# Designed miniproteins, single chains: the designs that were tried, part 19

Each design is a single chain, and the fold is of that chain. pLDDT is the mean over its residues in the fold that is shown.

## One batch from the design tools (miniprotein)

Design m634
Fold by ESMFold2-Fast:
Order: C-alpha cells, then structure tokens, then sequence
Structure m634 (fold): chain A 103 residues (1-103)
C-alpha cells in the first residue's frame, strides 16, 4: 500500500544518512498518505517530486531530474504490480540523493 512505500523510503533514507530535513519531509508525506486512500503509485511519484525539489535547492538540477524520473519509473512498476522493481527504483533515488548531499 501507499504507506508501506513511504515507510520503505524513510527507513532507507535513515540507513543512508540523508539529511534531517528530507526525513521530516518524508514523515510528513507518510502522515498525509495514511489519511488518504491514494494508490501506491501516487506515493512513489510524490517521493520522486519531494527528493527532486530538495536536490534543486542544493543546486543539483541534473540530480533533481533523475530523481523525478526514478519516481515515475517506481510508479509505473507499482501500477504493474511489480513491487520489487518499484522498491529498486526508490532505493536508487535515495542513494542518488545521499550521494548528492555528500558532494
């Protein structure tokens, strides 16, 4: 479900040492997701948009674009019922953001 997708992103972001600001944004998204009965693909797109917006604030325009693309790919995988592939795209996105923050 949508909440599980956001919870996966939060756990992975914590493991990879993503900034507290991004963790707060993801936790806010989780609370909104719990209150809505939105499909999981919307959560994946919102994660990509949120991470992309933060990367843009860091001046990392290329990273922001790739994060949005990964969110869209994760959403398409979820629509197809391929949760393993969706989680793989989410993992790649969070790894990319963690790398961008440490550059």
Amino acid sequence: NAAEVVEYAIRLAEELGVSPEVLEMLRELLERTKKSNSPAEYAAKEIGMLLGAYARLLGREEVAERLRELGDKAAEALKAGDYEKAYEYIRKGIELLAEAENA
Scores: mean pLDDT 85

Design m635
Fold by ESMFold2-Fast:
Structure m635 (fold): chain A 79 residues (1-79)
Amino acid sequence: SAEEVVEAALKAIDALIEKVKTDDSITAEQLEKAIKELEKLKEYIENDESVSQEDKERLLAKIEEAIALLEKRKAEAEA
């Protein structure tokens, strides 16, 4: 169901955030790839009329949070 997909996506994004915070071995290249995948997911969710407005807002907020964190970590890895 749509709600199961939304919950799975939220859990996956939370797991990614935790991994980035705890995994010292993540390279700038891996972070760049993850950012691109999150940007693709953001575009998909923004254009998916079957996702409720409330779930869309929750997912987009979490995706933007993850992108911001990954971009910060990428900048630190490139320094």
Scores: mean pLDDT 82

Design m636
Fold by ESMFold2-Fast:
Structure m636 (fold): chain A 75 residues (1-75)
Amino acid sequence: DAATRARIEAALDARLDEIAAIRSQEELKAFAVELARELGLDTDEEIRYLVRQLEGLSGIRLSEEQRAEVLREAR
């Protein structure tokens, strides 16, 4: 929902320097899992939104398998 998206966006803005330092798909996956857990994201839709935003900000794209791993590990 809009409130969850706003929380995700605020968390990403606070951590832009950390996101800019990410250099690999594995680092991006680990960061996504950590942030999803910190924000209490437990739905696929919310976690997918977070991953999409992180991919855009970092310039790194996860594989389908890696996105599925984030969904599994963040729960």
Scores: mean pLDDT 85

Design m637
Fold by ESMFold2-Fast:
Structure m637 (fold): chain A 72 residues (1-72)
Amino acid sequence: MTKEERLERVRELAERYVQEGKLTPSEARILVGLAEGALEHPEQYRAALEELVKTGSPAVQEAAREALEILD
């Protein structure tokens, strides 16, 4: 899977969570931005995604976990 394909999968995930009322558009935008950053600079941005898995609402935690799985 290419970097572009992985980022598109994260965008689709974030959009689905917004449509289901589980994430705000702002939370979805942050998730996608961190995923894009993690593809370019994993040491810097991957830690921020891992922090969302620990500190977010249940929906943010689930979305961040799924995003990390897509990025691996």
Scores: mean pLDDT 81

Design m638
Fold by ESMFold2-Fast:
Structure m638 (fold): chain A 68 residues (1-68)
Amino acid sequence: SFDEELARIAARAAELAGDPELVTKEYEGINAKTGKKTKMTITGPRYVVEALEEADRVLRKRAEELKK
């Protein structure tokens, strides 16, 4: 169920929150101020990033099953 998946994701995030690692991401975007293509680097807590990536993976798998 959704509640079971959410509980699993929350438990994993809590496990990592005591020893968080910062994740640096690069992406290409358009600078709103200049209108030119630019590369941006952002840094955030790994436990948040991993929880979001896992949620996306679960949702993608479910979407594949529902298209049958």
Scores: mean pLDDT 66

Design m639
Fold by ESMFold2-Fast:
Structure m639 (fold): chain A 94 residues (1-94)
Amino acid sequence: MDAEFEAKVKELRERAEEANARLEAEGADLSDEEALYERLRDLLLELVEAELEKLEANRDKAELSERARRVLELREAGASVEEIVDWIIAEDRK
């Protein structure tokens, strides 16, 4: 099964956590969950814009994650990239 989209989302979360942990170690107060999600949002905006065309091309494939399918459903409903990213963050906050 191709978990490429899920792997990329996980990688961006790890990158956001690592970047904030590094800045916190240097004296920045970034232990707040909001600081993590602000960084994750910026990274997800870039990822979603880059991956939407690929996800659309693979829409009918069984290998698409549930998250990838929901992203495509939101796009078909007329959601902007920003609205899609806000949904991903809201689901992650659960």
Scores: mean pLDDT 72

Design m640
Fold by ESMFold2-Fast:
Structure m640 (fold): chain A 71 residues (1-71)
Amino acid sequence: RAAALAEIAERLAELAARVREAEAVPEFLRTVLGYNGPEVIQLEAEAARVKAEVDEVVRNVIVPLLEALRA
């Protein structure tokens, strides 16, 4: 149980880091540098896609696995 939870936590942390990195770049460009070019919109769309993928994995894989471990 503990080992499985640690593995899940590590995987989620890795996915969260990717989402945060994808969000940080367009936010920095837009809010700190004041750059609102088309690349910022494209990077924001990429971040949204990563979030959707993470949400799907959490709902379809992580949540059922956690429920099984709760037994």
Scores: mean pLDDT 76

Design m641
Fold by ESMFold2-Fast:
Structure m641 (fold): chain A 85 residues (1-85)
Amino acid sequence: SEAEKYFEELAKLLGLDEKEIEERKEVVAFSAAGLLVAAADFALEIGAPEEEIRALLELAREFLEKARNPLLEERIRELEERLRE
């Protein structure tokens, strides 16, 4: 999946080995989703293209499949609603 590729790139960027990622995969996925949601919120504020904002939110949803979080899921829904206005 695309989330797996970005997970590997994030691990490389943070200098984490495969064992560390496996041991805290859920926490890393949650952190990635949170950062992507924050990036989407900022992108919406500065008037970035809708397609770019949607791509960030879709990637955040993929990470949240590994680290279910109702608060971040709700935030994604709120941002998607704002894109429809």
Scores: mean pLDDT 77

Design m642
Fold by ESMFold2-Fast:
Structure m642 (fold): chain A 81 residues (1-81)
Amino acid sequence: SDFEKAQQLFEQAKQKKQEIDKLTEELDKKAKEAEKKSPLLGQGMRSLRDVLSKQGEQEYQKLLDEAQKLLQQALQKALES
């Protein structure tokens, strides 16, 4: 059903958000450690984090948009019943 598919997409979005958060925290920690040895290396790691964060955010938003659309379709069908 559209409702079940929406729930799966919301769960995927939640998992993607957790994945992004963990990756961001890990890279920030490593960037801090690297910065103590080389400020340039720390900056490079922060730049990588920003790129990965933006890509993950786009994927997260796409999943939310798909889930919302399916929920709206399920509600429309319920109201027409």
Scores: mean pLDDT 80

Design m643
Fold by ESMFold2-Fast:
Structure m643 (fold): chain A 66 residues (1-66)
Amino acid sequence: AVAVSRDQRIARTRAGIDAMIADLNLSPDVQAAIRRQLDDIIATDPDNPDALANLNAQMIAAANAQ
């Protein structure tokens, strides 16, 4: 497999989260909270799959709670 740059991986992760926010039609407050958590994950360890999986679970739970 070809190596992918860190910046490209971060860009894909951000795009995926933005697409999921749009698809789930999350409230503005939830969108702000999710984006804040994503920024914290990226700043700490952008390759942390457990943190990203937990963020995904939070988005689905928030959508179901609306």
Scores: mean pLDDT 77

Design m644
Fold by ESMFold2-Fast:
Structure m644 (fold): chain A 62 residues (1-62)
Amino acid sequence: EEIKQKYIELLEGAIERYADDPELTAELQRILEKAKNAKSLEEIWEAVGDATELIGRAERER
């Protein structure tokens, strides 16, 4: 649960950091909601992976 909370905080921070990008923010919020409702670490890892890919793509476009 500590690990889950840590990743939720990281996702919330990412959403705040990219608040000027409504498309990215909307997708990150959907991923955050899935992470909050995740029942296993595998579901959390998948959500974090999806968020990392989206953020990486956005950073490369900047």
Scores: mean pLDDT 77

Design m645
Fold by ESMFold2-Fast:
Structure m645 (fold): chain A 82 residues (1-82)
Amino acid sequence: SIEDKIIERLLEEIERALKEDPSKAPILEPLRKLAENRDLKGAAVLYVKRLLEELGIKASDEEIEKRAEELLEKLFKSAEEL
């Protein structure tokens, strides 16, 4: 399924990033756990929230959820093209 392809790729990227830089574990391990539990929405929300915090952008919970949904739609489209 498309979800299985997204989860597989996300887990592969997280594993690669952890092997290159184990100090990223505090950021990547929560994402890994959400992906392993098939919580793609939770993973997308956490990713968007962390990205906006790193950029110093203030966003409401509504904006974070909207951005997470947009990210998931793009990932699903990309997975269909694979």
Scores: mean pLDDT 75

Design m646
Fold by ESMFold2-Fast:
Structure m646 (fold): chain A 108 residues (1-108)
Amino acid sequence: STKAAVYLAQALLYTYEKKPDLALKAFQEASKLLPEESHTLLGEVLRKVLGQDYDGAREALEELKKQFSNNPVVLSAVEAGNKVLSYLENNEVEKAKEYVKKLEEELK
């Protein structure tokens, strides 16, 4: 679902920006669209981003991809998460925001 990808991308961006209320809201919306069993790893991605551990965040996303390889909703969220992380680790916040906005515009 494009919605799950949007909400995870928003949660990562808001976590990076130190906006905990917005990050939590986006994470909760993503969690509603993703399997319950994925929620612990999703929370780990956000914790790693908060700690500026982008390698650890990517490892958690890769584990999600492995555990849910047949779930297209999880796979699309992982793809969006990896794209946002690639911008944030390089301090390219405006590119991360542009990417999230493009995902939001794709919501039907």
Scores: mean pLDDT 87

Design m647
Fold by ESMFold2-Fast:
Structure m647 (fold): chain A 70 residues (1-70)
Amino acid sequence: MKRVVLAEDEKQEREAIEVGREGGIVIGINEKGSRGGMKGLELGGEVFLSLNKKSGKKIGEAYKKQGAEV
């Protein structure tokens, strides 16, 4: 199962990098949160950039309903 992480800020950068290394999905909500997401993409992860936290949460919940670990 693919892991999904919502990256809101640099505090979640480390988790986003680890999820990316595992081939998981990272949703960056803003430029700061997207830094971890971009690094995860370089490591083979799937990255989605969201313009805001509410949109990012909806995407994460959709993946969670499909059986992804969020």
Scores: mean pLDDT 58

Design m648
Fold by ESMFold2-Fast:
Structure m648 (fold): chain A 114 residues (1-114)
Amino acid sequence: KKEEILKKLREMAEKNMPLEEGVDFVEQEILELLKQRKGVTSIDEITEEDIREAAYELIKLLSGKNVPKEEFDARIEKLEKLIEQSKEKPKTVREASFGDLIVLAYKKLKEKLK
């Protein structure tokens, strides 16, 4: 539900909640999309590609824009390099874009797979 997710993210930004809270929320939304699509109950049935696809769907849902998958992959790579080379990370949900929160949640979920 786009409206429900956007409302929650706006509320978190308005309350200046820590970045981790927003990442955790987005992580749960990605997991719910995976459950709906695959009906999976076990982490063993989830691949990195499944998580990437769910993250892409969430960006598309929240932005209302058709973004090519290749542009999403390029955004992940660009953000990873920026975070590694820059000391300036978003500290609160308000400072992060929806895309940034989704990419960070994707990375966190990917790490949990192994």
Scores: mean pLDDT 69

Design m649
Fold by ESMFold2-Fast:
Structure m649 (fold): chain A 103 residues (1-103)
Amino acid sequence: MEANEVQRYAARELRIIGLILTALLYSSRGDDEGMEESIRELGELVGDERFVEKVREKSEELRKKKKVTREDISRAFNEVLLELAKIEGKEKREKHLLELLKK
């Protein structure tokens, strides 16, 4: 294992979290271009269509609100983080099963 593997993993996770937050914040301000760029980069990093769709769905819900509160953004952010955790858990489980089946 490389000396900086933990730091690279942490940097990747923080980037994903940051992009989720920026997508929601841009959407809350009506910045469709900033939202779309953040969602595109998330798609490239995570590679999961369901996750990208969830981020888009929550971003568009915020955009439709006449007044977006901090609580609205926090709730949307937490819901997207729960979806990310489900995807990461599934990937780890599938990798473990594949390892057990390899001879």
Scores: mean pLDDT 76

Design m650
Fold by ESMFold2-Fast:
Order: C-alpha cells, then structure tokens, then sequence
Structure m650 (fold): chain A 92 residues (1-92)
C-alpha cells in the first residue's frame, strides 16, 4: 500500500539518522566534548534503533492497519526532527 511504502522510507531515514548520531558521538568522545552532550546523542541513537525495530515489525505484520502505520510515521517524523536538532546542537 501507499502507506507501507511511506513507512519503509521513514524507517530508512531513521536508520540514516541513527548512523549519523553514532558517528558523531564517537567523534565527540575523541574530542573530549561534555559527557552530557555525548549521553544525549547515545540516548537518541537508542530511541531511533528501537523505533526502527518497531517499524520493521509493523511492516512485517500483514494485519497492520493504515491508521496504525500513519501513527507510526507521525511519531517517526517527530523523532527524526529531534535527532536532527540534537545533531545540529552537538556540532557547535
């Protein structure tokens, strides 16, 4: 369905953001950046990892409704925006 294709795309975007955050906190740790900043990036990467797994499980379920998929996509989009904001703040 159209909604499943949209959810597949958003799961991929969450995986890409997770990878960017994981790369970033490794670099910041090497630079001796504040531990609070590093911890915030680690927590966000873990949240994205959990949402990716949830999205994959939902997409593997043929009984998942369009309404359930729409709710997931909305949550995922909000989390991607949060991840992008945290990344931008940490890169200062």
Amino acid sequence: SHMRAEAEAIVKKMEEQRDKLEDLYVKLKEKGSPQEVIDNLIREAMILRALVRQGQAMLADPTATDAQIERFVAIARAEIRRAEKLKAQAEK
Scores: mean pLDDT 90

Design m651
Fold by ESMFold2-Fast:
Structure m651 (fold): chain A 79 residues (1-79)
Amino acid sequence: MLSREEMIELLKEAIEAAKKGDIEKAIEHLEKIIASLDESSSVREKLEEAIELLKKGKIEEAIKLLEELLSVLETGRPP
């Protein structure tokens, strides 16, 4: 199972990949995080939502969602 620190690192890498237009790479990083999470996790639900946005070409919306999730994970509070 991924630690919180490893999850934050992968999430940052996914955001960077998405910003560079490497959508396949971004999805790959997000799927690695999802694989380590419980099926009932709200974090998993948000990550799956972001993957769907990336697949639909809604890159800006996906990045915003991922950055909000990153802020919550790093600070323990919503942005």
Scores: mean pLDDT 80

Design m652
Fold by ESMFold2-Fast:
Structure m652 (fold): chain A 70 residues (1-70)
Amino acid sequence: SKIDEELEKARKEIPLTEEEYQAFRQALENGDERAKRVLLDRKRAIDELAKEHGVSREQVEAYLKEVEKE
């Protein structure tokens, strides 16, 4: 249940692929701090894209979520 709660939180906060969410689940099951690094690395990449294009983080996240639906 705790692992499922962390996965649902990640799904809402960060636009990851299903494969990336499964890798995150596996890391959580192993008690691996790497799970936190995956999320932080994704947020950092989004921040860098926002800076490069002169837009907010929220705009980049919205764009990525829209592209994922297509």
Scores: mean pLDDT 70

Design m653
Fold by ESMFold2-Fast:
Structure m653 (fold): chain A 87 residues (1-87)
Amino acid sequence: MEEVLEKLARAAKEGDLDLAFSYALQLTVEDLVRLGFTEEEAQAIKDAIRAGDVEVAKHVAEAIYYYLQGDEEKAREHLRKAVELAK
């Protein structure tokens, strides 16, 4: 769980969208709920990523990166963008 989040954050920092997408596919609904999504939002995001939505995966990866850096404001901004794109 923590290992996947760290790998995803590293891929986001490096700008490697293909790698970020690959790690985002490994996230569970429970992982997304722990990041601050509702269960319903987490399911929508998971479904969007599984459907190949690279932009949703990018915003999830950026949110995790900022969350691990302690920048809660930027993390929340990217989480909101992921939800808006997944709807």
Scores: mean pLDDT 81

Design m654
Fold by ESMFold2-Fast:
Structure m654 (fold): chain A 87 residues (1-87)
Amino acid sequence: SIKDEALEILEEAIEIAEEEGFEKLAQMLRDLKEQLEKAETDEEIIKIIEAAITLLNLVRPAFSPEAAERIEELIKRLEELKKKLEE
């Protein structure tokens, strides 16, 4: 499901944040993941995906070049999932 794919992307983002030492970001992403696990409607899922995209875009320039590229790919995947829910 789109929800399961979004959960997997958030887990990957958490791992990148932890690897780079961004503990506060990792916790914020874990909180979004918990919200997503509890989400029951497409509207709730979209809101959480939008929050994750916003957060990841804000922090991306602070990462190493390699990690920033990985985050960019996760953002693109989240944007595609959002489009599928809105169509």
Scores: mean pLDDT 87

Design m655
Fold by ESMFold2-Fast:
Structure m655 (fold): chain A 69 residues (1-69)
Amino acid sequence: HMDEALDRVLDTAEKEGVIDREKVLSMTEEEIIEALKNASDAERLLYLSVLERKFGKEKTIEILKEINK
């Protein structure tokens, strides 16, 4: 259910021009971390959703903890 919800969020954001889904998926871990540091709180949720799909939830949680330090 969560994976389906995340997919719908990403599809909606891409259609509305909020993010470029393919561009974000092609970004390196370092590039996504840098984008997260400069993103608004709302944009961070979208980037975290992409990270979960690309690297898995465990890695995404590690990145989130690092950014919040």
Scores: mean pLDDT 67

Design m656
Fold by ESMFold2-Fast:
Structure m656 (fold): chain A 79 residues (1-79)
Amino acid sequence: RLPPEITVERVDEDHVRITVRRPDGTVEERVVPLSEAKEEIDRLAVRVVTREQLSDEEVAALSAEVKAALAKIDALEAE
């Protein structure tokens, strides 16, 4: 089983690509406006937690990934 990951990449000035890898290896990708990116990250993280029985270690890893992704969005918005 894989650790959960969230990756955020800038696509253009106003859009980002959010990629979420679940512990089962399923990958979900979304391109969203930068203004909606934090909300989409939260929605995707909640979906992972609610659909899969995560261990305490996996929950901690997902929480760290969410924090890193949100910090990335903050940095992009500050440009």
Scores: mean pLDDT 75

Design m657
Fold by ESMFold2-Fast:
Structure m657 (fold): chain A 89 residues (1-89)
Amino acid sequence: MELIEKYEEVGRRAGEAAVEASRRTSDPRVPIEEGGRAGEEAARELGVDAELGREIGRAAGLAALTKNDPEAAIPVGVALGREEGERLA
């Protein structure tokens, strides 16, 4: 798996976690925190920067809240992951 693909996968998993969290609670902090956690965990599993994975996940969760569309966390997470992977490649 290419570096870009790894960070896209980090963003996808983080976004999915943020979407799931948003379905369980109206607390806006929870999707951001769960997105960050999932991004960090995915980054560790894929052997990439865990801190960057957490930041991607937090940003994906926050973007979904800003757009008032929880499902947006997934495509935003993937896009942010691609951008970071391209910067590091």
Scores: mean pLDDT 83

Design m658
Fold by ESMFold2-Fast:
Structure m658 (fold): chain A 63 residues (1-63)
Amino acid sequence: GPVPDAPPGGVIKTAEEMTPEAEARHVGRILREAGASPQALDDAVKGLAGLHGVPEETLRAAL
């Protein structure tokens, strides 16, 4: 069972909860504003797809 005196230290959510598609759009916007290369944008999509367990095509369609 859980330890009563030790906080789990879970990931602290810093922003509103988003779907993987909404998160991809947000990241894509930031990268485009920063002048990122097409390769960097593709790498970010692959990373998000792996992190969220969704197909790359789904996130690319959301961009």
Scores: mean pLDDT 70

Design m659
Fold by ESMFold2-Fast:
Structure m659 (fold): chain A 95 residues (1-95)
Amino acid sequence: SMEEKIKKLQEALKLVQEGIDLLLQVSLLDLPPSVRDEAAKKFEEAARLAKEAGDYEGAKYAEEAARKVKLADPYGALKYGQKAKERLEKTLKEL
């Protein structure tokens, strides 16, 4: 249903923001493995929820953010995390 899609997109957006916040609360030159793993899981869960809601572009950006975190590329992770956030916000606004 449309209500279920909205809820999943809201959850995905929250998880993307939490992933971004985790990365911004630490030094990007001294990224702890625990923060990296937690941020990656949040972006991966956001990607799954966005895909289930039919926002494949938002899901792709969130998945790319997760991959960048796993590669110890926090700048790439923030770039794609921000793209995922903007895409999910746009999708929610247009529903």
Scores: mean pLDDT 89

Design m660
Fold by ESMFold2-Fast:
Structure m660 (fold): chain A 97 residues (1-97)
Amino acid sequence: MLKEVIEKAERTKRLAEELRPIAPESALPALDDLLSYSDSVIEAAKKGDVHFAALYAFNAIDSAGRLLSLSNSSARPQAQALLDAAGETGLAATRAS
């Protein structure tokens, strides 16, 4: 369970980093929040802290949703994939509880 949380959070982080060069400036704070929360999910999951892994995963979902709402047409498909990935991380963290 926690290994799957780490793997999914790392995937979310990779997708976020790929989006950074094409994200509009207004979306960058949401992208930075998403990356920060994804790192927090990984650290909590490594420590076996299922409660904080889930908490940070849901904060990452909120940040990904905000990023999607601020995305231009060129970034929107990648932002949608990123929201889906954050959601999968949240599901994995919930199942670990």
Scores: mean pLDDT 85

Design m661
Fold by ESMFold2-Fast:
Structure m661 (fold): chain A 68 residues (1-68)
Amino acid sequence: SAAGDAALARAEERGKRAKAAFEAAGITPEVTVRRVDDTSAELVVKSELASGRLVVHADGEIEGTVET
């Protein structure tokens, strides 16, 4: 769906920005993006220093959690 495609694109763009920021600091993160439903996508960024998980919605809302 258009909404799901928008959510996925938002998550992918956010992931690219995160990857670029980590790489600029000399760190190589693992970045994964997947569709959760018709209106949201999940972004996971994992590194040796920290990990985070975000759910990005087509309307721009974001839910985040810190993985310990």
Scores: mean pLDDT 78

Design m662
Fold by ESMFold2-Fast:
Structure m662 (fold): chain A 86 residues (1-86)
Amino acid sequence: PAFPGIGGKGTPEQLAEGVYQGAKEGGMSDTAAEKLRELALTGARHGSPENVSRGLTEAMRIAVEENGPQAGIAAAKGFGRGAGTS
């Protein structure tokens, strides 16, 4: 799975919302999806591209650990949609 440019076209809020929606679509609970949203939002708001990458990597790690690889893929796709990339 390729990430389109980290720190892409969306606002930090749109990137975080994309991750939340992707996690929910991947079968994660509201609580787990909200934690991923917070990690993505924090990375995007306070960060350089490195901090965004770190936050996204951590969010995907949590998704995979709690709900398996498909949840991580769904969260990554949600991030891409939030960034305005297809």
Scores: mean pLDDT 64

Design m663
Fold by ESMFold2-Fast:
Structure m663 (fold): chain A 82 residues (1-82)
Amino acid sequence: SAEERERLRRELREALRELERLVKQAVDMGLLSPEEVAQLRRMLEAARAVLDDPSAPLTHLRIALAEVRREIERLRRLIEEA
């Protein structure tokens, strides 16, 4: 539905902002290799492409959101364990 799509888009925007913040923090702490930074940048670009497509299927929004949330959890643990 249009309401579900808008909710998923809002959640994805919020998750992307949080992930970008965590990536910057992890980089500033020296916790990420250049290769890991490049992989994270590619993932952020892919997720933003889904968000920027007004016709994106709900399944694609759900997958992008799940992937971004998994990476947020990984980086939070990495930062907490540093």
Scores: mean pLDDT 89

Design m664
Fold by ESMFold2-Fast:
Structure m664 (fold): chain A 84 residues (1-84)
Amino acid sequence: EREELEKRQIELLPELVAEVAEVAGRPDLAERYRNADEAERRELLERLKEILAKKIQEQKQNPQSITSEEDTKEQAQKLLDALE
């Protein structure tokens, strides 16, 4: 059932990408992904993963005392894990 699981993942992936882009502060990337071809989608996904990973690491190294930023980091990590 790998093929069916991959198809389900592809069907859910645009929703995950939209959440990821919102958390990353890049809703333009979600809109691009929706209209992108296969090659561009792969590149956008990799870029979103990189942005999220960087955001998580930067907040770990230099956090401000803002609770909302911790929530954003946790959400970003969950979304990054979901994309794997």
Scores: mean pLDDT 65

Design m665
Fold by ESMFold2-Fast:
Structure m665 (fold): chain A 81 residues (1-81)
Amino acid sequence: SMQEAMRLALEIHEAGEEAARVLAEVSREINRLYQSGKLSKEELLERALELARRRAEEAGFSPEVTEKIERTVRLTVELLS
């Protein structure tokens, strides 16, 4: 739901500026891929989750923060119509 996505985004911002930047980067990539019209929702989700996981690992995020980012990404893609 939109409410759940917004709540998770707020929790990610509360986790720190770096976590918020990663979410913003992934959200921008989701929008870019969606606007291209070349990928299915499934492919878009896979690419977005791969980027999120890679950036979380590079940043050394905890599993809890990584999970919140992944859940926000899934909800964002699901809300694309």
Scores: mean pLDDT 80

Design m666
Fold by ESMFold2-Fast:
Formats: C-alpha cells, sequence, structure tokens
Structure m666 (fold): chain A 92 residues (1-92)
C-alpha cells in the first residue's frame, strides 16, 4: 500500500479547507512538528504519520491539546523526515 502517498494527499486536501500554523524543527535525527488550529482530519493525518514512524522503529510522542498537535519523532529515517516535511508544507 502507498500509505505515505495517501497521507500526503489527505494533508494537501485538508490544507485547502483549513490552513493551520505549522512549525517544523529538525535537530539531527529528531523532528518536532507543531500544528496549531488543526481540524479533525488534519489531526488524523498527523496520527497516521506518527504510526508510520513507530512502525519504522522511531520513538514517537504525540500530544493533542484541543486544536494543537505536537509530534516529536526521535530516530527518524530520512524517509520519515521527508514525509514530515511534505506534510508540513501541504498543511500550510
Amino acid sequence: MTREIGILLRAIGEGLENKPEVTLQEEGDTVTLTVRGANEAQKKVIEDVAELAREQGAEVTLQVDGDTVTLTIKGASEEVKQLVRRVADALK
């Protein structure tokens, strides 16, 4: 299954409906994505990214507080980093 493409297409579609504030920070193999003003579908996209990163062996922390979602990935592969960057850009 092209799960990564499905996640990205949903991020693009939802970014057309709602444009949250997106902050992406990268330090070594740690990636932190903060999305403020996310709708339910955008939260689901971020949850799917978190699940994919966990399946690839990364340490993932996902925190949801109202419409703010913070995703922290430690030990992210380059593929996971690229997916997170593309999702961040699609949600802007």
Scores: mean pLDDT 81

Design m667
Fold by ESMFold2-Fast:
Structure m667 (fold): chain A 113 residues (1-113)
Amino acid sequence: GEEEAREYGQKAREAGERGDAERAREYGRKAAEAGEKGGGRAAASAAAGVAGGADAAARAGHAEAARAAAEGAREAARAGLKQKGREGAKGGAAAGASAAGATFSAKLAGAEG
C-alpha cells in the first residue's frame, strides 16, 4: 500500500517535471488509489510526491502538467481524510497541506502561461 503510493507519487512527479500532463494525471490517480488502500502514511506519501510534480511543472512553465499534478494531489488528500486513528489523522493533515501547495503551484503556472 504505502510503497505503491510512493512509487506512483514519484512517477507523477517525474511526469510533471517533463510536462507530461496525461501521465501526471494517470499516475496521480493511481497514487491516490494506493493511498486510499494503504492508510494515512500512504495517502501522505502519495500527496507529497504528486504535489512535488505540480511545483516542478509550474517552475518549468508547464501549466497543463501542473494542473494535472495538483488534481492528483487533491485526490490523494481526499484519500487521507477518509483515514482514522492517530496515523490516519497525521497522514490526512499532511496530505491536505501538500494538496494546498499543489493548487497554489498550478495557479502560478496558469498566471505565467
Scores: mean pLDDT 74

Design m668
Fold by ESMFold2-Fast:
Structure m668 (fold): chain A 64 residues (1-64)
Amino acid sequence: SMAAVREEGLRAARVVARHLAEKGRTGEVRITLPDGTVVTATITSTDEAEQLAALEAAIDAAYA
């Protein structure tokens, strides 16, 4: 189901957000999900929680 693919995307988003926050990086981020869906998010903050929120919103929008 699409819900399972979305959940895997959210796991990837948590890892990516932590890594970007640790490196202090901003900009456009692309995540390729297991079903081949490409999700793009614009990261404007180095705060991990704000980066994660942006990535989660982008993944949710892709499956809306």
Scores: mean pLDDT 77

